# Designed miniproteins, single chains, continued (4): the designs that were tried, part 22

Each design is a single chain, and the fold is of that chain. pLDDT is the mean over its residues in the fold that is shown.

## One batch from the design tools (miniprotein)

Design m12735
Fold by ESMFold2-Fast:
Structure m12735 (fold): chain A 95 residues (1-95)
Amino acid sequence: SVLEKAKKLAEEAKKAAEEGDVETAKKQIEELLKILKELASKLPVLRAIGYILRAIGLYLDAERALEEGDVEEAKKQVEEMLKLIEEVVKELEEE
């Protein structure tokens, strides 16, 4: 499922951040952002825009944290990105 893929990417991103592998962590977070954008595109335009803007903010905060060596902040932003993906999935499953 898409949610299982997102969870795996989030765990891999957090592990890469802990290991100081900034390039791998950024790549995994970019894949999470891509998943969120694809899922959000199925929602009404205003709701899609809201989710996408929040996700971009989390991505930028994660990138900054990784560049500054703030592993705990980077992991926090990754977990918030996963929560947004879970929220979009739930909204898509409801009438």
Scores: mean pLDDT 87

Design m12736
Fold by ESMFold2-Fast:
Parts: structure tokens; C-alpha cells; sequence
Structure m12736 (fold): chain A 117 residues (1-117)
């Protein structure tokens, strides 16, 4: 489940960025992601993690705030790349048995450290 979720996240972002080859997505799904606003993609990524039990509704709000912070600091494209890394880190830590709050705090700390560098 965790490995498939990480691949799915990567494929969704790749499709949105204009990749013609996104693993596990149909041609219709690729066109759908490619056409959506960045904010809508972020919402779909967060909802996917919430439904899979990797984050809570409260943590989704914290992650939306982080995305806004990243976007203000580095701009749209780089912000999405950093944010995707945070989501993948959360999935990996949760798959390794790290508690929800701890996984989020560790991923957020790493993202903010990257911004400060």
C-alpha cells in the first residue's frame, strides 16, 4: 500500500507537470491532472493521504499552510516539488510505524530546514 501510494503521488504530479508517461494512470487521468489548477492537485494529494489513513483532517490543514509557505518562498514549480517530497516522507515514515503526529512534525521540520538553506 505505501509503495503504491508513493508511486501514485509521483504519477499524479508528473502528469500535472506535462509528462506523457505517468505510471498507473490512464490517458484520461493524465489529461485530467494536466488540466487542473495546482491548488486542486494539492487538495487531491492531501485527500488521498487522508483517506489512506496517513494524515488527519487537522494535519491536512497544516499541510495546506505549509504549501502556501513554500509557494511564497520558492515559487509554484519548486514549491510543488518540495511539497511532494514532504508527502512521500510522511507515507514512508507512517509505513515504518512512526506515529501520525511525529511523521508530520519530522517532514515539516525537514521542509522548513530546506527553505532556510
Amino acid sequence: MAEELREEIGSMVAAWQGSSVARGLSAEEVERYRAMPEEALVDELLEKLRRAGYVTEEQVERLRALFAELRAAVGPGDALGLFTGVLMAIVELRAEGVPLEEALDRALAAAREALAA
Scores: mean pLDDT 78

Design m12737
Fold by ESMFold2-Fast:
Structure m12737 (fold): chain A 73 residues (1-73)
Amino acid sequence: AAAQAAALRKQAELLRQKAKDTLEEGKKVADRLRKQGNDEEAQMVLDQAKGVAQGLNDAAAAAEAQADAIAAA
């Protein structure tokens, strides 16, 4: 029980870090595209990175909620 809750919280932490890394990488790619004058593609890259990061953050929140439920049982 406690070990499973700890593992889920660790997984949530890793998912949130991956979400942050995804956004930072998307910003770097978008900055490169803007320097090339491709503002539309830069915006699409940012929007895609935000979507992926949102999915990862949602998965992290679900893992934490499950960890809390296990810890309460």
Scores: mean pLDDT 86

Design m12738
Fold by ESMFold2-Fast:
Structure m12738 (fold): chain A 105 residues (1-105)
Amino acid sequence: SVRNMQAEIQIATGMFYAKQGELKKAEEYFNLAARLGDREIKTKAAYALGRAYFKAGQYDKALEAFENAARLGDEEGKRKAFEAMAEVYEKMGQEEVAKEFREKA
């Protein structure tokens, strides 16, 4: 659909801004994509937002975004989100919690 194509472009634009360290612009584009797209797009946008927060060191926001991606996602989407949550918990020094999320992935 045209809406999903526009949403994919918005995700790509958000990822570009995230790589440049422009987190607020990245958030804006990922949120626009989530509003426009279907469940698969919403999952991709939530996951991309989580990765952007993780790189920025905003671990609590990263976990919220990855949890949203896990809730929306199919089997593959859930596994990717749980793996990403494990990485966040490792960065926070919570190795046992990280292990539990890897076992879910």
Scores: mean pLDDT 88

Design m12739
Fold by ESMFold2-Fast:
Structure m12739 (fold): chain A 106 residues (1-106)
Amino acid sequence: SVQQRVDQLVADVLADGQALISALSRSNPDAAARLNREVQRFAAAMAQAQTIQEAIDVLENFLRRTQDIYEQLNRRHDLSTLQQFLILTFQGTVTYAISVLRSLSA
């Protein structure tokens, strides 16, 4: 069902988000805390979304907010190769979720 597909996409975003938060928690605790707050805000907003378009808007706002965090981290030049890989993986998961929801609204 459409609902099962949406639930799976949300679960994938949350799982990749938690992996990244864990990887940042020791070296970049402020960034990890900011990302955790954005992930919790995303989860709450998705729970309130009543339409596919509202879910897309939530994901796009989430992607924009988290990109700001990554740009700040990149300016510090203190990210490990693993942390950079997890950031790209997480951005890919969010972008993929947006693409799937757009295909369902067509």
Scores: mean pLDDT 87

Design m12740
Fold by ESMFold2-Fast:
Structure m12740 (fold): chain A 120 residues (1-120)
Amino acid sequence: MEELIKNIKELTKLVIELAKKNGNLEKAEEIEKLSNELIEAIKNKEDIDTIVKKYAEFIRKVIEAVYELLNNEEAAKEIEEVADEFLDKLEANPDMSFEEFLKLMTETLKKIIEIVKKLL
């Protein structure tokens, strides 16, 4: 759980820096809000479906920021592919434990962070 929250915060910081560098404070505020909502759902140990919905909203805004602010369709698609692999693994393993779910999300976010870091 702690590593997952750290990864969400790191990704959020990188995308906020990107949004601010491109003069888009509104996207920075949206991403921060969605990040906080996802972190709270995880801390409160909400059901997997609720956390997945919050995750999807957060990642959608990350993809949108990369696509719109950098005009980088390739990087946006790479993030989308990584995010889709996470969802595919969840669908393939419906009996996944909460611990396994958090580990999978942690690993997925690390991959997305590496993609975004290359853009800064």
Scores: mean pLDDT 84

Design m12741
Fold by ESMFold2-Fast:
Structure m12741 (fold): chain A 100 residues (1-100)
Amino acid sequence: SEAEEALRALSEIAAGLSEEERAKIEEVGLETAERVAAAKTPEEVKEVLVEGYRRLAEILEKHDPRARELLEVLIEYVKGLSDEQLEGLKAAAREDLAAL
């Protein structure tokens, strides 16, 4: 899928990041996971994920300008998710945080 291709391209970009840039990405990821786990509605899960991807785009576009376009693909993917799929992502975030 287009989202899977975007994730692979973003992973390749992320492999070239400095330690400082990697730490910023990890911070955004953790904050986003915590906010997703705490979200009260599927719409809040969607809003938190979209904001998380926008924050990642701001960091990654400084390293590789293709990152913004790739993250916009992921934002559109998230916007198309059903309430059931968004609830599943919330459950996954809660389990991942409990494992830390």
Scores: mean pLDDT 84

Design m12742
Fold by ESMFold2-Fast:
Structure m12742 (fold): chain A 90 residues (1-90)
Amino acid sequence: AKEKAEKIIEELEKMVEKVKEIDPEFAELLELKLESFKKALEQAKTDEEIKEIMEDVIETLKHYAEVAKEKNPETAAIIEETLKKIEEIY
């Protein structure tokens, strides 16, 4: 469970770096959420808690993809690509 969560965090970090190139303000928002997820994972003690955090990550990315579509389709595309990769790991 933790190994999959770590791979998901790496994909989120790559996503933030890609978004920084086109939308630095949106990247800051994503980075704050990423730090929140990292903290939650460090505090998680069971596989069930890790699963709930990963489900929250997926739902959060779906929400931000929809938000980004209205203002910057390129940012939305990066988030959606990352979401597909995360779904393959999860």
Scores: mean pLDDT 81

Design m12743
Fold by ESMFold2-Fast:
Structure m12743 (fold): chain A 87 residues (1-87)
Amino acid sequence: MPAVTFTVVKAELSGEGIRARFSEEEIKKIEEELVGKKLTGTLEQLEEHIKKAQEAGLYAELEVEGKTVTVTIEDEDGTIVTLTFEA
């Protein structure tokens, strides 16, 4: 697959870890700062990163639906990061 630019169109931060560290207003600001970020690569490279996170004992999931790619990662502190990309 040729390299594609994935653009973050939606970012959601949840879980006890993020809520213990930041207010709801601060979480929204972080989510807004993540929207519009770009990652250039292949879908296979993204899948490999998810697999490495899973091998490190983290919960990580990748879902592909048409033009959208959703990545969900649970960090070791209980923070859940969900990023939706469009290619």
Scores: mean pLDDT 80

Design m12744
Fold by ESMFold2-Fast:
Structure m12744 (fold): chain A 70 residues (1-70)
Amino acid sequence: MEEKERAARELRQKIAELKQKIDSTNDPEELEKIVNELRELAKQAESLGLEDIAREFYELIVKAIEKIKE
């Protein structure tokens, strides 16, 4: 329970950091690395039952992929 609360706070910080990186970069290679990191973090959030946080990571994955295709 305490671990889940700590993980939620840490993962929300990661959402903010990765969103800023996606918004600030146009490098496809960097965006691909961000997508891979987001996938791992989404899996971690799911394993912890943090559905809202997992959903936010998936939304960022979609955003990064769309930016790569542009």
Scores: mean pLDDT 82

Design m12745
Fold by ESMFold2-Fast:
Structure m12745 (fold): chain A 85 residues (1-85)
Amino acid sequence: SLLEQAKKYYAEAKKLSAEIMEKVRQLKETDDPEERKKLHKEILELSQKMADALTKAVKALREYAKEKGLSDKEFYALWNEIAEG
């Protein structure tokens, strides 16, 4: 279903967000130029994947809301519920 697709894509984005936070933490703790370059590249790649996953989650939920005749307020409530897990 579209709702299950939205949940799946959001869960993927949440996992990617956690990986990005870990890489950002490592970046703050290193002054090594080669390590910094590697971490920047990894953060960029993960950020692009996260943005794609979030876009797909929102699109799936928007289509679900249209199909069910939900208001923008009800859409926002569902998005918050998905975000809470």
Scores: mean pLDDT 89

Design m12746
Fold by ESMFold2-Fast:
Structure m12746 (fold): chain A 64 residues (1-64)
Amino acid sequence: SHMAEIEARNRQLAREIADRLLQSYRDAVVKLLEEAGIDVSKIGDLDDPQAEDELTRLAFEIVR
């Protein structure tokens, strides 16, 4: 179906856009952390749930 082909194309493009947006967001977060004096090598992959928890913990230490 022509409609199914259009939907598949739009879904693929949306995924690619989302992936690029998420990567830009991660880069911006890393830069902000480095400027705050946080060693990003200790955080690892920001997609890891454990890294997200560590990031949250470090953020609380900064604002206290």
Scores: mean pLDDT 66

Design m12747
Fold by ESMFold2-Fast:
Structure m12747 (fold): chain A 94 residues (1-94)
Amino acid sequence: MQQLKKLEEEVKKAIEALKNKDYDGFSEHLARAQKILEEISKSLDAATKEEVRRLWSAAATAVTSYINQKDYDEAVMVLEKLSKRIIELLKKAL
């Protein structure tokens, strides 16, 4: 699915921005990833959509908390782990 590949690309760019401590780049790519995820979610059943929403919300909250603490390494680890789970779930559902 083309949208899933775009989601993976935007997540990778957000992670690279965090590794470079580029908060503006991170915010831009994370916002684009969220937009793509919202479009993909229109094709999901209610249960999968809710699980994806919870995982994304948890990722956003944890990553923002770590960034505010200047703990960019933990922010990267959490984003990589939770985004991987979301992508695996989407590959299984699509």
Scores: mean pLDDT 84

Design m12748
Fold by ESMFold2-Fast:
Structure m12748 (fold): chain A 81 residues (1-81)
Amino acid sequence: MKKTKEVYRPVTISGKMRSLESAEQAAAQLRELGAERVELDRKKAYLTAYFGAVSQSRADFAYGLMRLLGEEVEVEYGPEV
C-alpha cells in the first residue's frame, strides 16, 4: 500500500483580529494547537503565530481559527522538512 507522504513545513500564521479580545482568544487557542511562539501587537490587534514543522491539516485548522476571529489572515509556509 502506497501512503501519500505527509508534507511537514514550518508555518507562520498572521492576521489582524477583529478586536484585542479576539486577538487574545486566538493567541490562547494557537498556543494550545502547539504554536512555538505567539506575538501580539496590542495597539493593532495584530497576531503572529509561529509553528514548527506541522502537517497541512494542522495548518488548515489554525488558519480556520484565525479566519473566524480575524479580518485579514495570511499563512506563510517554510521549506519542507
Scores: mean pLDDT 79

Design m12749
Fold by ESMFold2-Fast:
Structure m12749 (fold): chain A 85 residues (1-85)
Amino acid sequence: SKVTDLALSFRHTFSRFLHGLSPEMRSKVMDLLDKIVDAAKNNDIQKLKDVRDELRKLKQQYPEYSDFLDQMISQVDRLISLLNE
């Protein structure tokens, strides 16, 4: 689906920047990227919202990564919007 293809594109784009993150953040971001792709494959809006909430929590815990996490949140919002119509 177009949504799955877009989610895979986001995973590729964000994975390229993982080297700029701490090891603990890389692990968490990789897990969330995999969850985004899985949710997109299953058309699971609730799982995308759950991932968005987890990204918001990470932004509070790691404000040094706020710009990066905001970019991820923006892309998750795009996927949610596409699945709602």
Scores: mean pLDDT 86

Design m12750
Fold by ESMFold2-Fast:
Structure m12750 (fold): chain A 70 residues (1-70)
Amino acid sequence: SLREKLFEVAEATLNLMNAVLDERQVRRDLAEGKIDPETAEKRLAEIEKQRDGYVKKLNEASAELEKLLS
């Protein structure tokens, strides 16, 4: 339904924003010496993987939403 696709777009957008904030936090923790470079690299790789998944979901939901709005 249109409502379900709108919620999917909103949810994916919020998840992308959270991933950006998480990435910034990891970079700050690294800069402040709270985590080592190896730990930072692993966390950033996990965040990047999650972000890629959310971008894909957002693009798919947006394309489906566009079809419903025709």
Scores: mean pLDDT 86

Design m12751
Fold by ESMFold2-Fast:
Structure m12751 (fold): chain A 99 residues (1-99)
Amino acid sequence: SLDEELEAGAIIVALAVHLVTSRQPRPLTDEDVERIARLVDRAIEHARSLTDPELQRNLLEAARAVLDAVEAKRDGLSPKAQAILDETRARVEAEEARL
């Protein structure tokens, strides 16, 4: 539906903002990683509700791109932030495996 497409678009835009922010030279805080993880979980939940495989793929690709940018900064992350990153990545990979 249009509402589902609009929600998918809103999530993708929010993920794109976090992608740009994560690529900046500033270190990521625990709060930054927790906020990203919540948004990725929202993307996964919305993807599960969709019947359009292209929208599902676009949401998961956007989520993956943000997690890859966070992974590039892994050495600067706290152990807590690293654990959140690993757990969130595992959830994205599990959802990708269902497509």
Scores: mean pLDDT 88

Design m12752
Fold by ESMFold2-Fast:
Structure m12752 (fold): chain A 72 residues (1-72)
Amino acid sequence: DAVAARIAALRAEAERTDAELAAAGKRAGEAIAEAEKKGAAEMARVAADYAAEQAALLARGRALRAEAEALA
């Protein structure tokens, strides 16, 4: 029966499409998680560099106050 064969082919195509959607979703989730992980590491680097700059400025302020104390 040509109609039965066509129905079977359409169902098989739909099942392949469902499997492809599931696989695509899994790949997308993994890619997003990896990108977020890499983004977090880069953000941590930027934060560390900024913290180092702030620490240097605080150290300079302490040194200037110590010099003022020594002069007074």
Scores: mean pLDDT 66

Design m12753
Fold by ESMFold2-Fast:
Structure m12753 (fold): chain A 89 residues (1-89)
Amino acid sequence: MAARREALLERAREIAEAVAKKYAEELSSVVPPEKLKELIDESVGRTVALVRERLDADPETPEAEVERIARSVPEELYKQFKEELGTSV
């Protein structure tokens, strides 16, 4: 059971990272702070929807954990992306 959940959450993270990476690239251009929050919210919503669609074989997929990962990954990736840019300079 634990391995099954870990696999589902890992898949959710993969999807979340892919979505977040695309948004991070958009955010590297001139984006106002209010739009940044909107883009993060959109990435979370899209990630959750995609994960549910891809994992439709298991209706008991841990929805709360998927949402948590989908939310945290965009924030973490954006922070890391910004730090890497600062270090590269």
Scores: mean pLDDT 62

Design m12754
Fold by ESMFold2-Fast:
Structure m12754 (fold): chain A 92 residues (1-92)
Amino acid sequence: MDAPRTPLEELIAEAKKNAEKVKAALRAAVDEALANLEELEAELRAASEEELEEAIEFLSTLAEIARALGDEETAARLEELRELVRRVLAEK
């Protein structure tokens, strides 16, 4: 595939090469974020609208990678974090 490949397609292709390692890393990151949810929410409220929009896109990308690797539970938790970011953005 050529240079026109989307960033998401490229990330999914690379993730599939190390599926178990990537799944473990995503799960660990989600578990850490959810364990520190109050602190994360405070940081999100201090962030700019642009930073929150970037975070929504990033979390969406991670959720798609998790789904492509067969980790639907981690994908769902990443979507929950994305909805938190969307809620904070809507309050600005």
Scores: mean pLDDT 78

Design m12755
Fold by ESMFold2-Fast:
Structure m12755 (fold): chain A 75 residues (1-75)
Amino acid sequence: MKDEIQGKEISLEEAVKDVKTGKLVSYRSLLTDEAYVPTKPIESAEDFTEETSELRKVKSGIDLGVEEIKRVVLG
């Protein structure tokens, strides 16, 4: 369920970039309708990349043709 997420839909690639700059805390994907937030502190891009890799794989398998990630900025 979405709770006033302020931001715009972005691609997985841009989400990884935002994590590196500390602007992205979590995101919600239409693929599984789940919010993806690392339980481990994001100190390196690889922590987030592993999670985005799973999302990319699921999308590739299902091929929804539509991807929407709502960015959440905390700070």
Scores: mean pLDDT 44

Design m12756
Fold by ESMFold2-Fast:
Structure m12756 (fold): chain A 93 residues (1-93)
Amino acid sequence: KSRIASLLTATMITLVAAKIEYPELSEELDRIAKLVLEAGKAFDEGDYDKAIELLRKALEEARALLARHPESGELAAVVELLEELLEEVEKEK
């Protein structure tokens, strides 16, 4: 099984869980989800540099949300999953 595909799925599920916990953050979490999906598409197309750029943007936005809600396990999990996903994509270069 591709670790990247599993991490993408886990990240998307955790973003949905975060939206349930913090519905006021739904617009920001949807923006992160869009970046993750676009990164997945870029990776599938072999554009690793674009995938890395999009994941770095998603991670920056997720870290900003976690800084506002440091008690959130779901936001912390999103940050950890994005960090792992970025590392795995960088290894494919």
Scores: mean pLDDT 86

Design m12757
Fold by ESMFold2-Fast:
Structure m12757 (fold): chain A 60 residues (1-60)
Amino acid sequence: MAEVEARLEELERLAETLPPALRQDVLDFVANVRAWAAAGVPAEELLAELDEYRAGLAAR
């Protein structure tokens, strides 16, 4: 889970550099990932979701 938290922190920092509408979407995704982690979703699955989401943002 430490790697998931590190990825979430990176995404939160990235969100600070984004326009308000996109920043809100990123923060909502971060909140969802934390909720999924609390619900028992495996770290491997959470990392895959984080990687896909971040790749989509970086490709813009």
Scores: mean pLDDT 80

Design m12758
Fold by ESMFold2-Fast:
Structure m12758 (fold): chain A 85 residues (1-85)
Amino acid sequence: MDEEIKKLEEEAEKYERLARQYEEGARQMEEAARRLEEEGRRGADKDLKQTQAGLARIAADTSRFLAEQARKKAKELREKAEKLK
């Protein structure tokens, strides 16, 4: 029983770490989108840069969604561990 609780707590910690990684990724993708928008102000590749910026924003939104799901999973695992105590 103590071993099961420990495994659930360790798994919850992994999901909490994964959520933080996804949040970091989202911030990086948002920064990339802003850079691409700035680059798109100059030159013939404006439409391409605008499309790339849009894709980066979608990637950021996806990463935030995954972070939220990972946090929910961690909470479920911690609640399950507490029920076993």
Scores: mean pLDDT 82

Design m12759
Fold by ESMFold2-Fast:
Structure m12759 (fold): chain A 118 residues (1-118)
Amino acid sequence: SAVDQILKNKDNLKKVLERAKLPSERCLKSFKDDPEFVTLLNEYKKAVNELLNAKNKEALLKSAQRVHQIFEKLISPPYTKKAGRYAMCVKLLLMHEDPDLVTKAMVYNSLIDQAGKE
C-alpha cells in the first residue's frame, strides 16, 4: 500500500511537505494581532513534524489526520481571508476531502513536478 511505502521511505513525503513551504517567520509576524491564528500555525508545524517522525502505520495515519484537521481550520472562516497564501501553498497536498493526507502526499508529488513548481 501507499502507507507501507511511505513508512519504508519518507523521502517523497518529506520532499512534498518541504515544497509546500511551511509558514515562514516573516509570515508569522504579519499575524501578530491574531494570536489564535499564530497558535494554529504552530500546531500545524508540530503536527507535520509528528507526521515525519511517525514510525508505524497507526502513528502515521493519526498524524496525517491531525495535519489535515489543522489545515482545514487554516483554510476555513475566519482564517480564509488571512491564510490565503498558506492555503495555496498546501493545497497540492489536499486535492480531495480525503483525510488521509499521507496517502495523498505520495500521489501529489508528481503533480507538484508537473505544475513546474520545484
Scores: mean pLDDT 57

Design m12760
Fold by ESMFold2-Fast:
Structure m12760 (fold): chain A 104 residues (1-104)
Amino acid sequence: MLLPLPGEFPLLEEVSRRFGVPVEELIEAAREFTDRYGSWDTLSPEETVARLFEFLATLPERLARALREWFGNRLRRLLGLAERVSADASREELTALLAAYRAS
């Protein structure tokens, strides 16, 4: 799910600052993704990431990169991994992170 998790606001604030995208705009984009593609939990990691990249292609570049950074670092935090620049994370990278999270 792209909607904010408890304790994620510091991550959202940092992403907002790096990309110059308001936190509320990031949250609204995450909501639009959820409304368009429905339940996050029933799709394979590959299908989930494919839908995410399809959605990102419809957004302005700054917002798309910010949303990708937020999603990548969310998965890293959930896996206990260090955060890194993930604005340019590939489909393969995000698919691997999501698969690892679901296997946890």
Scores: mean pLDDT 75

Design m12761
Fold by ESMFold2-Fast:
Structure m12761 (fold): chain A 91 residues (1-91)
Amino acid sequence: MAEKALEEAKKATEEAIEALKKAAEVDPSSKESYDEAIKTLKAGLKHIEELAKEGKEEEVKEQTEQLKGLSDSIIDAANEKINEALEKKKK
């Protein structure tokens, strides 16, 4: 059960990091902000992994849901920046 939540946390983190890396390529002036977001995501995943090692299955589930929400928000923000950069390139 907790293993499923941990797998979901890892996938959410990987998807958000990929979105941030793509955003950094099209918006290099904000790269430092994207790098900070990546560090935050990695720290959150590490915390969930530590909770899983301690057998805190309920906390792993709760933290995974929070990380998924954060990941979704980051992906949305990164995609908005990518779309803005692509629109400027067309002009």
Scores: mean pLDDT 81

Design m12762
Fold by ESMFold2-Fast:
Structure m12762 (fold): chain A 70 residues (1-70)
Amino acid sequence: MSIEELKERAVELVEERAPGLTEVVKEAMEMVESRKELVTVLRMLRDVALEAGKEELAAELEELIKEAEE
């Protein structure tokens, strides 16, 4: 999957599961220019999702992290 496809998928997941975070995530994604930066942002989002009790969002973000690392 391309970096752009991974970014779009992350925004879609957040919009579906945690819509209050959508604007912040879109802004963060616009600053991401490499897979390493994307993985860093996705890991931060996963940790925030877990802390907020959004276990399903955290699990889907974990799958995106694996795809971004491959």
Scores: mean pLDDT 81

Design m12763
Fold by ESMFold2-Fast:
Structure m12763 (fold): chain A 112 residues (1-112)
Amino acid sequence: MDPVRQEIIERLEELLKKEKDEEVKKAIKEAIEALKKEENPLVIASARLLVKIMEEEKDKEVRLTAAETLVLIAKEKDEERVKKAREIIAKAMGKSEEEVLEALEKAKEIVE
């Protein structure tokens, strides 16, 4: 397995062990399964940003939306949509929780 993809999967598995919300757990399980079959570097890079958001953000809605966005990005076949979604997520990194959630919802809409 690609070392970066393996790192991201291991981080998701650690998040799954610590998560108490059943809806977030389900989304994380789906994200792990999608990433196990993923070879696209853009998708892997996007997943890394989303996993970092899930590790750093305390709000359940932000973690759920990040996990769901990761699943949708991993299933997206249009690389331009993946790039656009990734740029929106990257620009929101380190901003307020509300701005991060808004960016995740916008990215999700692009790849949905």
Scores: mean pLDDT 84

Design m12764
Fold by ESMFold2-Fast:
Structure m12764 (fold): chain A 73 residues (1-73)
Amino acid sequence: GAMEEAKREALERVRKALEELGLSEETKESILDLYERLLELRPEEALDPEEQAEFINLHTGLPKEEILKAILA
C-alpha cells in the first residue's frame, strides 16, 4: 500500500543520506535498524525530513543542518 511504499522510500532516503555523510557500514546499519523501528512506531513523524535529520543527529552527533542537506539532496 501507499504507506509501505512511503516507508521503503524513507528508508532508502535515510540510507543515502548516511552514505553521503561518510559513516561506517556498522554505524549506518545500526541507525537504519533503529529508524525502521521508528517508522513502525511513529510513521507520521519518521516520514518528515526534519524529524529524519533530528533522529540522525541524535545517533551520530552530526549537525542537524548538515544532515538535512544530505537528506534533501
Scores: mean pLDDT 83

Design m12765
Fold by ESMFold2-Fast:
Structure m12765 (fold): chain A 85 residues (1-85)
Amino acid sequence: MKGTVLALGLDEEEAKKVAEYLKSLGANATIIKSQQYQVVGTGLTKEQAEEVAKFLESLGYEVKIIEIGDHVLVIAKKPGVKIDT
């Protein structure tokens, strides 16, 4: 299975920490700045995506895991943060 992570509503330090963790797993990580920082992680296995989900939950993020066929999508955001899409 393939995994993708989308982490939303981060500050700069949180975005760097999440991106470094994703890179440590061999994943691609992109930091996007608008009103808040966002991090997108791609190139993960299912097991790696689940590990990232647990890591983000340990930081106090609200995490939702969605399985679509052979793909896992992890969406994480800070409680109470409005996300501009």
Scores: mean pLDDT 77

Design m12766
Fold by ESMFold2-Fast:
Structure m12766 (fold): chain A 108 residues (1-108)
Amino acid sequence: EREKEIEKYLEIIKKTLEKLGHADQVDETVEAFKKLFEENPDYSLLAILTAIGMAVQNAVSPLPLLATLKRLNSIEKFIELIVEDMVRKGKLVEVFEKAKTLLDQVPV
């Protein structure tokens, strides 16, 4: 089921980037998310998403992002929020290496 969940998340990421007018960077950004999801099977997809959000925000704690997810009560909205923040801050590909270093800090 992890493979199908990854496919679903990548579709949400793609649709969000397209809606924000960044169709020219969709393939590169989606591939970067896919690689991080596939290369880190020991981490939950939620942990990986939270680590990406932390990297975008230069955050030292996952707790504010996890509190936001609880408030949104929707993984789809959480993904949209992270992608929107990436676009707003101009951090579409560069955050993935930093996100990888943060995976152990996410308690989910």
Scores: mean pLDDT 82

